# Designed miniproteins, single chains, continued (3): the designs that were tried, part 21

Each design is a single chain, and the fold is of that chain. pLDDT is the mean over its residues in the fold that is shown.

## One batch from the design tools (miniprotein)

Design m8751
Fold by ESMFold2-Fast:
Structure m8751 (fold): chain A 80 residues (1-80)
Amino acid sequence: MDKTLAALLDRALKGIEALKDNVESVIEYLGFMMDQASENLTLEQVEEFARRVKAKIESLMNKDDAEKVFKAIEEKLEEL
């Protein structure tokens, strides 16, 4: 795995775990992290980042909250 992708993923996954009780905070944090990813990674690596983030959210959050976060991630990917 690319070192930059690995570092950004580690930071994102830890942040999600810390913020998991507030869906709005998770969405805001991931928007920021996806901007960092898009500036430092290829589109394919940003897609990999998004997949791994979605998997972590699915494991930590209820279905309704996870769905809101997934929608925000997908909308952000469409902007890139």
Scores: mean pLDDT 83

Design m8752
Fold by ESMFold2-Fast:
Structure m8752 (fold): chain A 79 residues (1-79)
Amino acid sequence: DELLEEARKHRQEGIKAENEGDYEKAAEHYEKSSELYERAAREAERRGDEVSARSFRHGAELSREKSEEMRKKDEELRK
């Protein structure tokens, strides 16, 4: 699954950026990961794979939460 593989790569890059303290870059990668997981979930749903769709939506939610967390940390650095 091309979308899922790309979503995982962005999640890994987000984790790397977060560990390096680059919260802006981490947020961008987590956001892209979330978007790709949401697309993968819609594809799974269209083919009747509800289990995969639910799993991918969960992945999207986690990545979205991490992106929001990183944005808050980045914003604090600007204050």
Scores: mean pLDDT 86

Design m8753
Fold by ESMFold2-Fast:
Structure m8753 (fold): chain A 64 residues (1-64)
Amino acid sequence: MSKEERRRKVIEWAIENHKDLKSLSMREIAEAVGISQRSLYSIFPSKEALEKAALEELLRRLAA
């Protein structure tokens, strides 16, 4: 799976599970998505970066 494909998969998961996103660690999110924690950090350097990306994508879809 490409880095772009992994990024898309993580963002989709985060949007679908936004209520749980705040309570889960980066390790738990990586496990839920089915990627390594190292791979997740290579895409999003922090949980805040992941949350921001998910929110931006969600808002983009709602504005379409």
Scores: mean pLDDT 81

Design m8754
Fold by ESMFold2-Fast:
Structure m8754 (fold): chain A 59 residues (1-59)
Amino acid sequence: MEKLEEMSIELGEYSEILHNLPEEEKEKLAKILVEYAKKGDLEKEFEEEKKIVEEIKKK
């Protein structure tokens, strides 16, 4: 339960950050998400998205 709540909060934060991302960054993220979605690994897809967002924040 707690893990799911934390994921929901993080998704909200990601939504705001992703909306402000340059097109190139959005395309990279979309490509990675599609690849993991094909494998049916939603949790890993979420982890990859989080890593990309954190890397962008460092810029």
Scores: mean pLDDT 64

Design m8755
Fold by ESMFold2-Fast:
Structure m8755 (fold): chain A 85 residues (1-85)
Amino acid sequence: DEVLERVARREAEELWDIIQKEVPLNENGEASIEDIVELLKKLGHSPEFIERLKKLLEKYADENGYVSKEQLIEALVELAREQAK
């Protein structure tokens, strides 16, 4: 679903704009999954949403638990595809 993927990409870009303002990035411009999870809790996202996104982010993360903007976009697109089933 092309429309669903475009919406998910836009939402991921908006979330990344908040992430880069609120959480420290490493030298590669990546955010830790732990910091993303804490930010989502502060923003009032549901525990169910946070748990599902965390599992997808873990799939894309490096060995230290860091994800890039592009990896966040792909995780949210994958989450949107799962919800469409």
Scores: mean pLDDT 82

Design m8756
Fold by ESMFold2-Fast:
Structure m8756 (fold): chain A 70 residues (1-70)
Amino acid sequence: SELEEEIERIMKELERISEEIRELEKKLQEAIEKNAPKEEIEEIRKQIEELGKRASELEKKYLELQLELK
């Protein structure tokens, strides 16, 4: 069904976002340890925040679709 396909797409996107956040968190830690410019550190933090917001929106959509599937 289209509903199950949409749920699968959201799950895959959430997995990708989680991996991207993990990579950015590692990059953030490395930037802090090497005393990178504050602007560079804040850019990484902003990217993590934006991905986190996207993940939250997708998680809400996932839960809504799961309830409809039931």
Scores: mean pLDDT 86

Design m8757
Fold by ESMFold2-Fast:
Structure m8757 (fold): chain A 55 residues (1-55)
Amino acid sequence: SEAQAELIKAANALMAGDREAAAEHLAKASALLGDEVVAREIDGIVGISPASQLG
């Protein structure tokens, strides 16, 4: 996921001692995590729908 990629970038920045870059990547990861949670909730609702096979 994109959120995981941003978390990895934040960790790399922290290891390099770049706290400013780490903070920016963490902020991006936080926003993306919220988006992924919403997407997963919508998928769960749609997946329960008995009309998933409209041909």
Scores: mean pLDDT 69

Design m8758
Fold by ESMFold2-Fast:
Structure m8758 (fold): chain A 80 residues (1-80)
Amino acid sequence: SSDTQTVIDLLEGAIKRIETYLKKGDYESALTVGKATYDFLKARNLLSEEEAKKLEKAIENKDIEEFIKLMKEILKKLKE
């Protein structure tokens, strides 16, 4: 569906931006993109309760690498 493709494109773009910031050592910008992506997914009700809790915990812990891992798992599921 067009909605699914829009979410896939958004997540792929967000992951790429976060990884680019991390490669530059720009941790603050990486977290900002991560938080904005989480807020978007939550507002659109696109996350399971378990997925939302895991992403929220990664943001609270400032564990951006775990956040990317979780987003890649969600992306893989959406592409099935």
Scores: mean pLDDT 84

Design m8759
Fold by ESMFold2-Fast:
Structure m8759 (fold): chain A 57 residues (1-57)
Amino acid sequence: DALREAIERLRAQAQALRAQAEALRDSDPERAEELERQARELEEQVRTLERALEDLA
């Protein structure tokens, strides 16, 4: 299922961005905030795709 694959990919990417943000919190809080913002955007996309998957089921 292409939609499920997209959800998995975006979820992994969001997780990676959050890990990077956490690593940078003490040394570069500004960049950490930017990465966290990007992660939230991807998480929102995941929610949208999960809803679409439910509608197609």
Scores: mean pLDDT 83

Design m8760
Fold by ESMFold2-Fast:
Structure m8760 (fold): chain A 75 residues (1-75)
Amino acid sequence: SMVEAFRKTVEGVVKKALEAGLPELAEEIKKLGEEGIKKVEEALKAGDEEKALKLAEEYGEKLEPLVKEVVEALR
């Protein structure tokens, strides 16, 4: 499911941020990811799959620079 895939991605990135020694970044990713997951889940419950997809894309875009910081720290 979209929610499950999004949650697993967020959890994976949070774990990697913690492994990189970036606990503040991990917390920021977790909070933003959890907000996105909640909004996507609410849209899906309302039967609005188009809104759910747009919200997933929006929060993915917001998370992208934070994920990039984690990737750069692990190199």
Scores: mean pLDDT 84

Design m8761
Fold by ESMFold2-Fast:
Structure m8761 (fold): chain A 93 residues (1-93)
Amino acid sequence: LSSEELLEKAKEALKEAREALEKGDLEKALEYLRKAIEYAKELADKGAKEEALEILKEAARLAAELEEKADFELQIEASVVLLAAAAQITALK
């Protein structure tokens, strides 16, 4: 995939995650956040580090919001996603 295609897919995944979170579909939101992080990693590998960083920051923000709304089991998964995003942000700095 081109970096432009990856960026569009990452943005769509973030949009899907936000919509799912607003609807209370926390499992679906978590799935799309994981996809957004994967696309951001591929963007970084292609040299689109600034775009990857913006996607990761938004994913981390949504994961933190998800953690606040989630039950115990899903809170653990949301925390893992948040930590994964934070680690990737640190690696890109």
Scores: mean pLDDT 82

Design m8762
Fold by ESMFold2-Fast:
Order: C-alpha cells, then structure tokens, then sequence
Structure m8762 (fold): chain A 70 residues (1-70)
C-alpha cells in the first residue's frame, strides 16, 4: 500500500526520494492520502537506481491503495 511504498523509498531511494517518502508518511498519518500519493509519485520519479519493474509496481501500489480507500 501507500505505507509500504513510502517505507521502501525511505530505505532504497536517493536523498531527495527519502525526504519525500518521509513527508508522504506524515500525510498518511493525518489521512491525507491524495498528498501522500503525489509525494510518492514525485519520490519515484526522483529515484535513481530503482528498476523499471520496481517503479511500475510502486506506482500501481500507490494508485490502487489510494483508490481502494476512497
């Protein structure tokens, strides 16, 4: 879900992606899933070293989980 994507990016992302993932976790904690999804999309885009498959899975996880909770 959103939290899992954020945790992964916080551990495996570059410095920019880690900071964005941290902000996304704060958004999740306050129930602002739209802001969390935007921050995670930005973090995925900023991440270098992640495979195309990993980025695709993270994007789909963010989109599906945000939609399922609406």
Amino acid sequence: GLREAAEYLAEHGNEEAKELAKRALEAIDRGDYATAARLLDEAIRASEGLSEAEKSELRLMVLRDASAKA
Scores: mean pLDDT 77

Design m8764
Fold by ESMFold2-Fast:
Structure m8764 (fold): chain A 88 residues (1-88)
Amino acid sequence: VSEEELDREVQLTLIQILLHLAKEAAQRGDFDSAAETAKRAEEVARKYGFPEEIIELLQKARDAAEKGDADTAISYLDQAMDLLSELA
């Protein structure tokens, strides 16, 4: 196993932390940080084979953040967090 490969619990925790940070950034009106953090969460989810539904929600959250729509971005981030919680 490569040092680049993370345990599934660590992968889940990492994505959950990234989603929380993206949500906090969106709540503060820091849409650049919200979009970049959501993009990182999407990349981690794709790399480790997480469900397509989570990836789609992260793409929508990033798009909403790029548009400056905090409510929509937060809604998609919350939906992604709920799905991740079902996997834990």
Scores: mean pLDDT 82

Design m8765
Fold by ESMFold2-Fast:
Structure m8765 (fold): chain A 76 residues (1-76)
Amino acid sequence: LDELFSQVPQEGIDQLAEDIKKLSEKPLSDEEAREIAERLARLYVENLGKLSSEELAKLLLEKAKELIEEALKKRE
């Protein structure tokens, strides 16, 4: 558990940040993508065992879209 948790924040967040950059219609900075990835990873960990895999996937996708839109709006 501790080993898995230790690896997820580093390698998993980096992978999520790249996926988020690809998902966004407009280019995101590395910083913006990383912040979104970190928030999604935390949401995932907080809801592990509380939601079904389908509910968790839907929640993460909806939150990813929300955070991408928020980052783009704050971008000025």
Scores: mean pLDDT 70

Design m8766
Fold by ESMFold2-Fast:
Structure m8766 (fold): chain A 113 residues (1-113)
Amino acid sequence: GMELGLEITVTVTLTPAGEASFSIDFRVAGAPHSAEARAIVQAALAAARAVLAEWAGTPPDQPAPPVPATLAEAQALADAIAAAAEAGARAAAAELGVSGLTITTTTEVRVEP
């Protein structure tokens, strides 16, 4: 069977302007250029984007407070994004018959000076 390793890193950065920025990085081991690896990464990314789209749905007629406003809120958002990405990857792997998928997730919150 195909064996794939997927490492997902989610970083939420709080800026001095009171804004938040997000990055999601994927590292693939085993067969990274396979069609299966690409489909798994795309499913993970789509699931992560769905969480971000839901979070960004603030009504346009009210000024949104800087969100996340706290380190705990930033960590919760990073964890939610990572969990969604992992779930999307696992679902895609199951549909493709990839039995050897190992997933590691890492979340990080940074505060810019």
Scores: mean pLDDT 76

Design m8767
Fold by ESMFold2-Fast:
Structure m8767 (fold): chain A 110 residues (1-110)
Amino acid sequence: MKHLEEGKRLFEEGKYEEALEHYREAIAEDPDYAEAWNNLGKVYFKQGKYDLAILYYERALELDPDYAEAWNNLGKVLFKQGKKEEAKKYYEKALELDPDYEEAKENLKK
């Protein structure tokens, strides 16, 4: 999807508001595209808007409950909120789905 790829590029450049616009367009074209919802959550996480990040990660998981990155991302929000034991459960879920997920392995060691 053109808007998803443009959003990813803008996100990598730190252009979060522009990335949001492209991710919203991707969702408007395909509201079942779990990756677009997850990426929308990642932008809000970078902005410190944790409640919005959780909302959009949960939406991605409603669409694709096997989405290991979205489970790991929920864990990262909880870790930022000081809920380390709850965060570990989500990192463990990500690893159950993708045993080679290096970021989730590293997050469990914290």
Scores: mean pLDDT 87

Design m8768
Fold by ESMFold2-Fast:
Structure m8768 (fold): chain A 75 residues (1-75)
Amino acid sequence: MEEFLEAVAEFDKRLQELYKKIKTLSKEEAIKLINEERDRMVEEARKRFTPEQVARLEELLDVTSKILIKEIEKE
């Protein structure tokens, strides 16, 4: 339980840090990097947590990544 909540906070921090770095990139490259980081985090979670926890984390990461992508797509 505690490890799962810690991982959620860690993954959110990683996405926020990535978003700050990609602000200087093209929209296409920025979206690619967000999707690659999301996929990487899901694979890490599959090794550490139950399938139910991974499914919940995947849903949360999908929502967060979609919000970040929408912000990047705004002209």
Scores: mean pLDDT 77

Design m8769
Fold by ESMFold2-Fast:
Structure m8769 (fold): chain A 111 residues (1-111)
Amino acid sequence: AATSTATATNSTTPVSVELVAGNATVTATATATTNSAADVTLRLALATADNGTAVQATAPTVTLSGASAAPQTATATVTAQGDANADATFTASALLKSTGGTATLTVTLSV
């Protein structure tokens, strides 16, 4: 499987990801560094290597994990579907509860 890794810093700036033939696994890390409740937002820009090739990504899998002194409670919302031969933006957001720490949001795409 082809893999792409990208890092985001609790920002809405899109992270570019190129899909290749087969399964593409995108691991993007968004970090919340506050001691208050904060959104961890990850935006992905979906692209294909060949602008003539139809590529479709369906509902991605989103996993939220955190490094906190206490168990982290969070919710995640995902809205995603790619277009063939076009950039598509996926948005996944989650809340980091007010215990602070580092939260990692992982999005997995299948082609």
Scores: mean pLDDT 49

Design m8770
Fold by ESMFold2-Fast:
Structure m8770 (fold): chain A 68 residues (1-68)
Amino acid sequence: SEAEKEKEIEEAVKTLMEVKKVSEEMAKLLKEALKAAKTLDEYHEIALILANSDSVEEFKKKLEEMKK
């Protein structure tokens, strides 16, 4: 179900945030990106961008790159 997929992604994202030590601002951008995502591939892409970003600026730039 959609709820099960969302829960799984939320859990994976929570784990990434804990390991990555993301800021509250970065978490806000992440939530906005996840709400805008419409496919499982987009959710995975967002998670990968988070895992590979070391700053809020880098994370924001990569998220915007994903849209275009």
Scores: mean pLDDT 72

Design m8771
Fold by ESMFold2-Fast:
Structure m8771 (fold): chain A 94 residues (1-94)
Amino acid sequence: MAEELARLLLERTRLGEELFRHAGKDPALEEELRARGRELTERLRAKFRELAEELGIGEDEEGFLELIERSEVLREAFEEALRVARRLEEERRR
């Protein structure tokens, strides 16, 4: 369950890593990556809305947490996203 949502979350996470590597170095590439990030975010929101409607859960933070509890694949993707976010924040401070 929620395999496509997990895939989109991981894809956005990898895009974030790429954006971090190029931030401030290539403005044209940075804007391209940011535009792709916006598209992925909209696709994630649309897919979450579809799943929330199908499962009868809320389209809010509480509903998203409920979905993570129901889907191991989504939980793993979310944990990977948090791990990457922490690593990038640590690298920004160095």
Scores: mean pLDDT 80

Design m8772
Fold by ESMFold2-Fast:
Structure m8772 (fold): chain A 98 residues (1-98)
Amino acid sequence: MILKNPTKENIKKLLDEVMDRLNQRIAELEAEMKARGLKLFDPENKELWDEIVEAEATLIYLSVLKALLDRTSVEDMVKALKRAVETHPLLADVKIEE
């Protein structure tokens, strides 16, 4: 994903698209665990559980950014998004071009 010439509108769209992708991935992982007949904390689920935790943590961070969007300058939001990309591996495909 590439964000060019950041505005509040295209930042909101990017956040919505990334959050939808993460929600879809969590649903797929939960469906896979259910299909295996395994419970969340079964040792065989460690890898799936770790991926769900990472996706949920990323979603929480992005939901906070989205809530702050109307209260924050575009410049500060871009700085926050760049930090999110650096600290959250699931956002590594997000590129911001000013």
Scores: mean pLDDT 82

Design m8773
Fold by ESMFold2-Fast:
Structure m8773 (fold): chain A 93 residues (1-93)
Amino acid sequence: GEDFWKGVKALEEKNYEEAAKYFEKALEKYPDNAIILTGLGEAYYKLGNYDKAVEYYEKALKIDPDNEGAIKLLEELAKKGNKKAAEIIEKLK
């Protein structure tokens, strides 16, 4: 939808607060969309809110267990010492 593409454009322009806002609006219409959940996770990752990023990536993986974007970003967070991200990645092995 329109809100999703506004979120994508905001990520490309590094307007991460705007990106999170538009992805949250997109989730109101499509709550179980793994692509939107991954985009929202990335926006929070870029904002430095790693706990929210992990929560949205975990939700994306529950819908799409092979989501390469969510897996990659969780692995990066685990390498940075995020304990919850490390626990999620360990369960995927």
Scores: mean pLDDT 85

Design m8774
Fold by ESMFold2-Fast:
Structure m8774 (fold): chain A 90 residues (1-90)
Amino acid sequence: SLEELIEQVKRAVDEVLEKHGGKATVRDIAREILRAVGLPVTEFAVDALAYTIASTLGVPPDAEVTKEDITDEALRQAAETVEALRASGL
């Protein structure tokens, strides 16, 4: 379900931020989300996911963000992008 996917995305975000000392680029977060959900970590998939998260947060995709910067809407948009990538076979 989308709700289960949002929780999986949230866990991946929390893990990458913890691993990087509380800050990570939106692009690094996108890579870890793709890895956590079992999708191929391609430049296309990373860019699609990073662009979606960054646009939702109002920052560039290479910006560093903290846990406090990540909104529930960004987690939802990331999960919806993951579903779209799964459906496209990309």
Scores: mean pLDDT 87

Design m8775
Fold by ESMFold2-Fast:
Parts: C-alpha cells; structure tokens; sequence
Structure m8775 (fold): chain A 70 residues (1-70)
C-alpha cells in the first residue's frame, strides 16, 4: 500500500541520517497520499523495495521523483 511504502522510505532515510530528504518526504507526504496515481504508487513501492534492500541512495532518488510526479 502507498502509505506503507512511504513510511518505509521515511524510516530508511531517518536511519541513514538524510534529514533533508526526510523533511521533503514528510512535508509532501499528505499530498503524495492524496494524489496516489498508479505511477506515483509504483515509484513509492520501488523506493520502499530499495530502502528494504539497504539501497538508500536509490530510495532517495525514487522518493523525490514521486514528489515531483504527485
């Protein structure tokens, strides 16, 4: 689910110490969830998958892309 994917990315960025990307995702989280197009959902699911695999840079890139498309 989009909400779970967003939470996973936020958690991973917090653990990685990326406070700037974390702030952007938290600030835009409500907008992303309100505008959960299939494309935005797919990007967040990919970002969450990267985050769970420990690829924090990829999770950041995909999460920020989801913000731009939302």
Amino acid sequence: MVEEALAAVIDALQRAGDLESLAELVKNGEHILANASPEVARLLEEAARAARAGDYERARELGLEAIRLA
Scores: mean pLDDT 78

Design m8776
Fold by ESMFold2-Fast:
Structure m8776 (fold): chain A 60 residues (1-60)
Amino acid sequence: MYEFRARIPDVRRLIAAALRLIGDFPKAEVRVEGDTLTVRGELSEEEAEAVRELLEEFAA
């Protein structure tokens, strides 16, 4: 089981990241808590790397 958290203070980027993650990783649980995006689930190693890359891109 993987869990990722990223703080994305820009609300537009936060929403865009959440929608992208829901679309690309439908088996993952995506939660938004304030300015923090949390992604958790039973992901493959490849899927986990893709989630990390997406979060890094939107948190920049």
Scores: mean pLDDT 81

Design m8777
Fold by ESMFold2-Fast:
Structure m8777 (fold): chain A 69 residues (1-69)
Amino acid sequence: MLSTAQAIGRAIALAYNLLKEGKSDEEAIKEVERFLLENAGVSPEEARRMAKAAVDIAKEMIEIDKSFK
């Protein structure tokens, strides 16, 4: 089982990789939600919220990567 910090960090990394691979936001959210349910021991409601947050953070990181050039 992952700690909350480890779960969040890995969820963000997974979301970042999925988005970079060309997955949609919805696909990335579904994959991250599944990962959290299997590995973090969180409720479905928590997994959904964490997955959305992780995808939002990953999108921000991608935009920062582009703008920092």
Scores: mean pLDDT 79

Design m8778
Fold by ESMFold2-Fast:
Structure m8778 (fold): chain A 68 residues (1-68)
Amino acid sequence: MQEEIDAEVEEALLLIRAAITEKYAKNPQDYLEAAKVYRELADFLESRGRTEQAEKYRKIAEELEKKA
């Protein structure tokens, strides 16, 4: 249960960080940082077998990189 709880907390924290970084992005560096956080979230989700959600967040990261 500890491992499961830790995974849930890590996913939530990564998602919150990604969302905040994207919302307040104002310059190319901010968009690249937001994309990096979404890629970290996607990698974490994929490691947990959540491939569909991981792919979704990778696409968001790609779109943010285009705005940079």
Scores: mean pLDDT 80

Design m8779
Fold by ESMFold2-Fast:
Structure m8779 (fold): chain A 80 residues (1-80)
Amino acid sequence: MLTEEEIKELILKGAEIKARLEHPDDPFTARRKVAEYMKNLDKLSEEEKKELIEIAKTHSPQDVLDEVAARLEARAAAAR
């Protein structure tokens, strides 16, 4: 059974892999992107975090990050 801390570690590893793939020639920008992903997780409600924990049990860390990004994009679009 994965703890909340283990799930956060899994998400962090996924964020690092995704950032490196997006910015292979700029490790500084990749590190900034990881920090932005982690900040964005703190902006989610407790209900959204609970849903992500359930998704993290059955999906890859990259899929969890894609879900976070999709929810944040939907929120930004609604604010336009």
Scores: mean pLDDT 69

Design m8780
Fold by ESMFold2-Fast:
Structure m8780 (fold): chain A 82 residues (1-82)
Amino acid sequence: LSEQMRRDIAVSLGRMNAVAALLSGDEEEAAEAARRFAELLRKEGWSDEDVAAALRAMAEVFEEAGFERAARVARELAEELE
């Protein structure tokens, strides 16, 4: 996979994971989903840059849904990787 393809996949995975997390209806569960997702991607050998991109994509989905706390957690996790 090219670097660009990996980043595009990471962003897509982040968006899909965020949508799934919204089904819980709980912001703390959504925030925890972001933390678990970051840990999983790091364990699988994804770069910090790709993980940060995925987390920013999750934050955008959470923000659009009004999950402001979960969006902040996802953004903070992404900033720690940059």
Scores: mean pLDDT 84

Design m8781
Fold by ESMFold2-Fast:
Structure m8781 (fold): chain A 60 residues (1-60)
Amino acid sequence: MDELTALTKVVKALQEGDLEKAREIAESIEDPELREFGLEMVRLVEEGLSVPEAVRRAVE
């Protein structure tokens, strides 16, 4: 009920190639730290990283 569900939706949108939807979902996250994490994943994929690589780098 929570920001983790929103992060899962961001990852799903990125896997589907919908960067705009992924960014929109990330921006809707109320927790500022989790929002920054979601936006970082979107940014890394926009820079050309694969979704798994972006997730790995965002958690490092």
Scores: mean pLDDT 78

Design m8782
Fold by ESMFold2-Fast:
Structure m8782 (fold): chain A 84 residues (1-84)
Amino acid sequence: MEEVERLGREGRVEALIELLSSEDPEVRAAAARALGRIRAGPEALEPLIKVLTESEDEEVRRAAEEALILMGYGIPKEVSEKLR
């Protein structure tokens, strides 16, 4: 958690993307939120969509959805409804 916050403050997009694949759902959610907060570039789009569609954890999916919205990408309503 502290490491994820540090990477977010430093704008370490690649490291945050790697943490989206963590075994710990709290780490995955924190990484997604950090990417949204720093408004990461297009390189984070596919990893966040993958987390949103493949994660079994509702908090992680919510964090990825919020991150995509904060980054300026709209999520289609049909896709958003299916993921809940």
Scores: mean pLDDT 75

Design m8783
Fold by ESMFold2-Fast:
Structure m8783 (fold): chain A 68 residues (1-68)
Amino acid sequence: SSELQERAIALVEEMRRRGEISDREAEGAIAAIKSGDLVLLKAVLRELLEVTTDPELAEELRRLLGQL
């Protein structure tokens, strides 16, 4: 879904802005999300969940995973 991809990209950009991931990590995650591969999308969302220290971001990532 384009909407799920857009929301996932927004979370990657927020984590980059907060310094939780590097620019290179964010670029790789965004490329994987844009690929349209659901396996890669799920893998990226799980990886972001392991990295984030923000409980609000973690909950939003879990919601996105639940929609896939």
Scores: mean pLDDT 85

Design m8784
Fold by ESMFold2-Fast:
Structure m8784 (fold): chain A 120 residues (1-120)
Amino acid sequence: ELTLTESGGGTFAEGSSARLSAKFSGPTENILQVGWERQKPGEEPQFVASIDVFTGGVSYAPEVRGRFTISLDKANKTLYLDMKDLRVEDTAVYYPVAVVMTGKGGEVVWGPGVEVTVVK
């Protein structure tokens, strides 16, 4: 029911900046938390950043803290990840995620993922 449509992927130069976005379609009333995860080539998926929808509190993985900024435009139903000072090791598929309250508790909804490649 809830879907996320991503944009902003591509190939970026090392040291540059990029913005990823994910627009929500469908019901948003039961969203508790939104965030970004990434999967680097040959690695398991890892947490990047999250925002609590009710408090606006944010959390970052240590490896991106100070370089990446997560934000949520509630009026336009769009989640952003502003990526600064990109490194080759930031190359990954980035997934927007939403934690939705259901009758069974929290359920995680992922977008299809957007590819980010960082080159020298």
Scores: mean pLDDT 85

Design m8785
Fold by ESMFold2-Fast:
Structure m8785 (fold): chain A 77 residues (1-77)
Amino acid sequence: EQEEIEKLKEEVIKKAKEVSGEEAAEKVKKYLEENPDISKEELELLLDEIEGMELIKRGVDRAIERSRRRREEEELR
């Protein structure tokens, strides 16, 4: 139903932002605006694909944060 589709669109955009950042979320939002006839099944597949990327991204984000923390400690010296 329309409400379910809108809710799912919001969830996909939110997940894209969490996994790949604001720029990715805006890209997804634009894609959804260009494809207003997108089905619930297509949205679920897109969400699954984005979620699959989260496992890879989480490792990268942790590495970056650890590197950033080391830089802060060096700046204090």
Scores: mean pLDDT 67

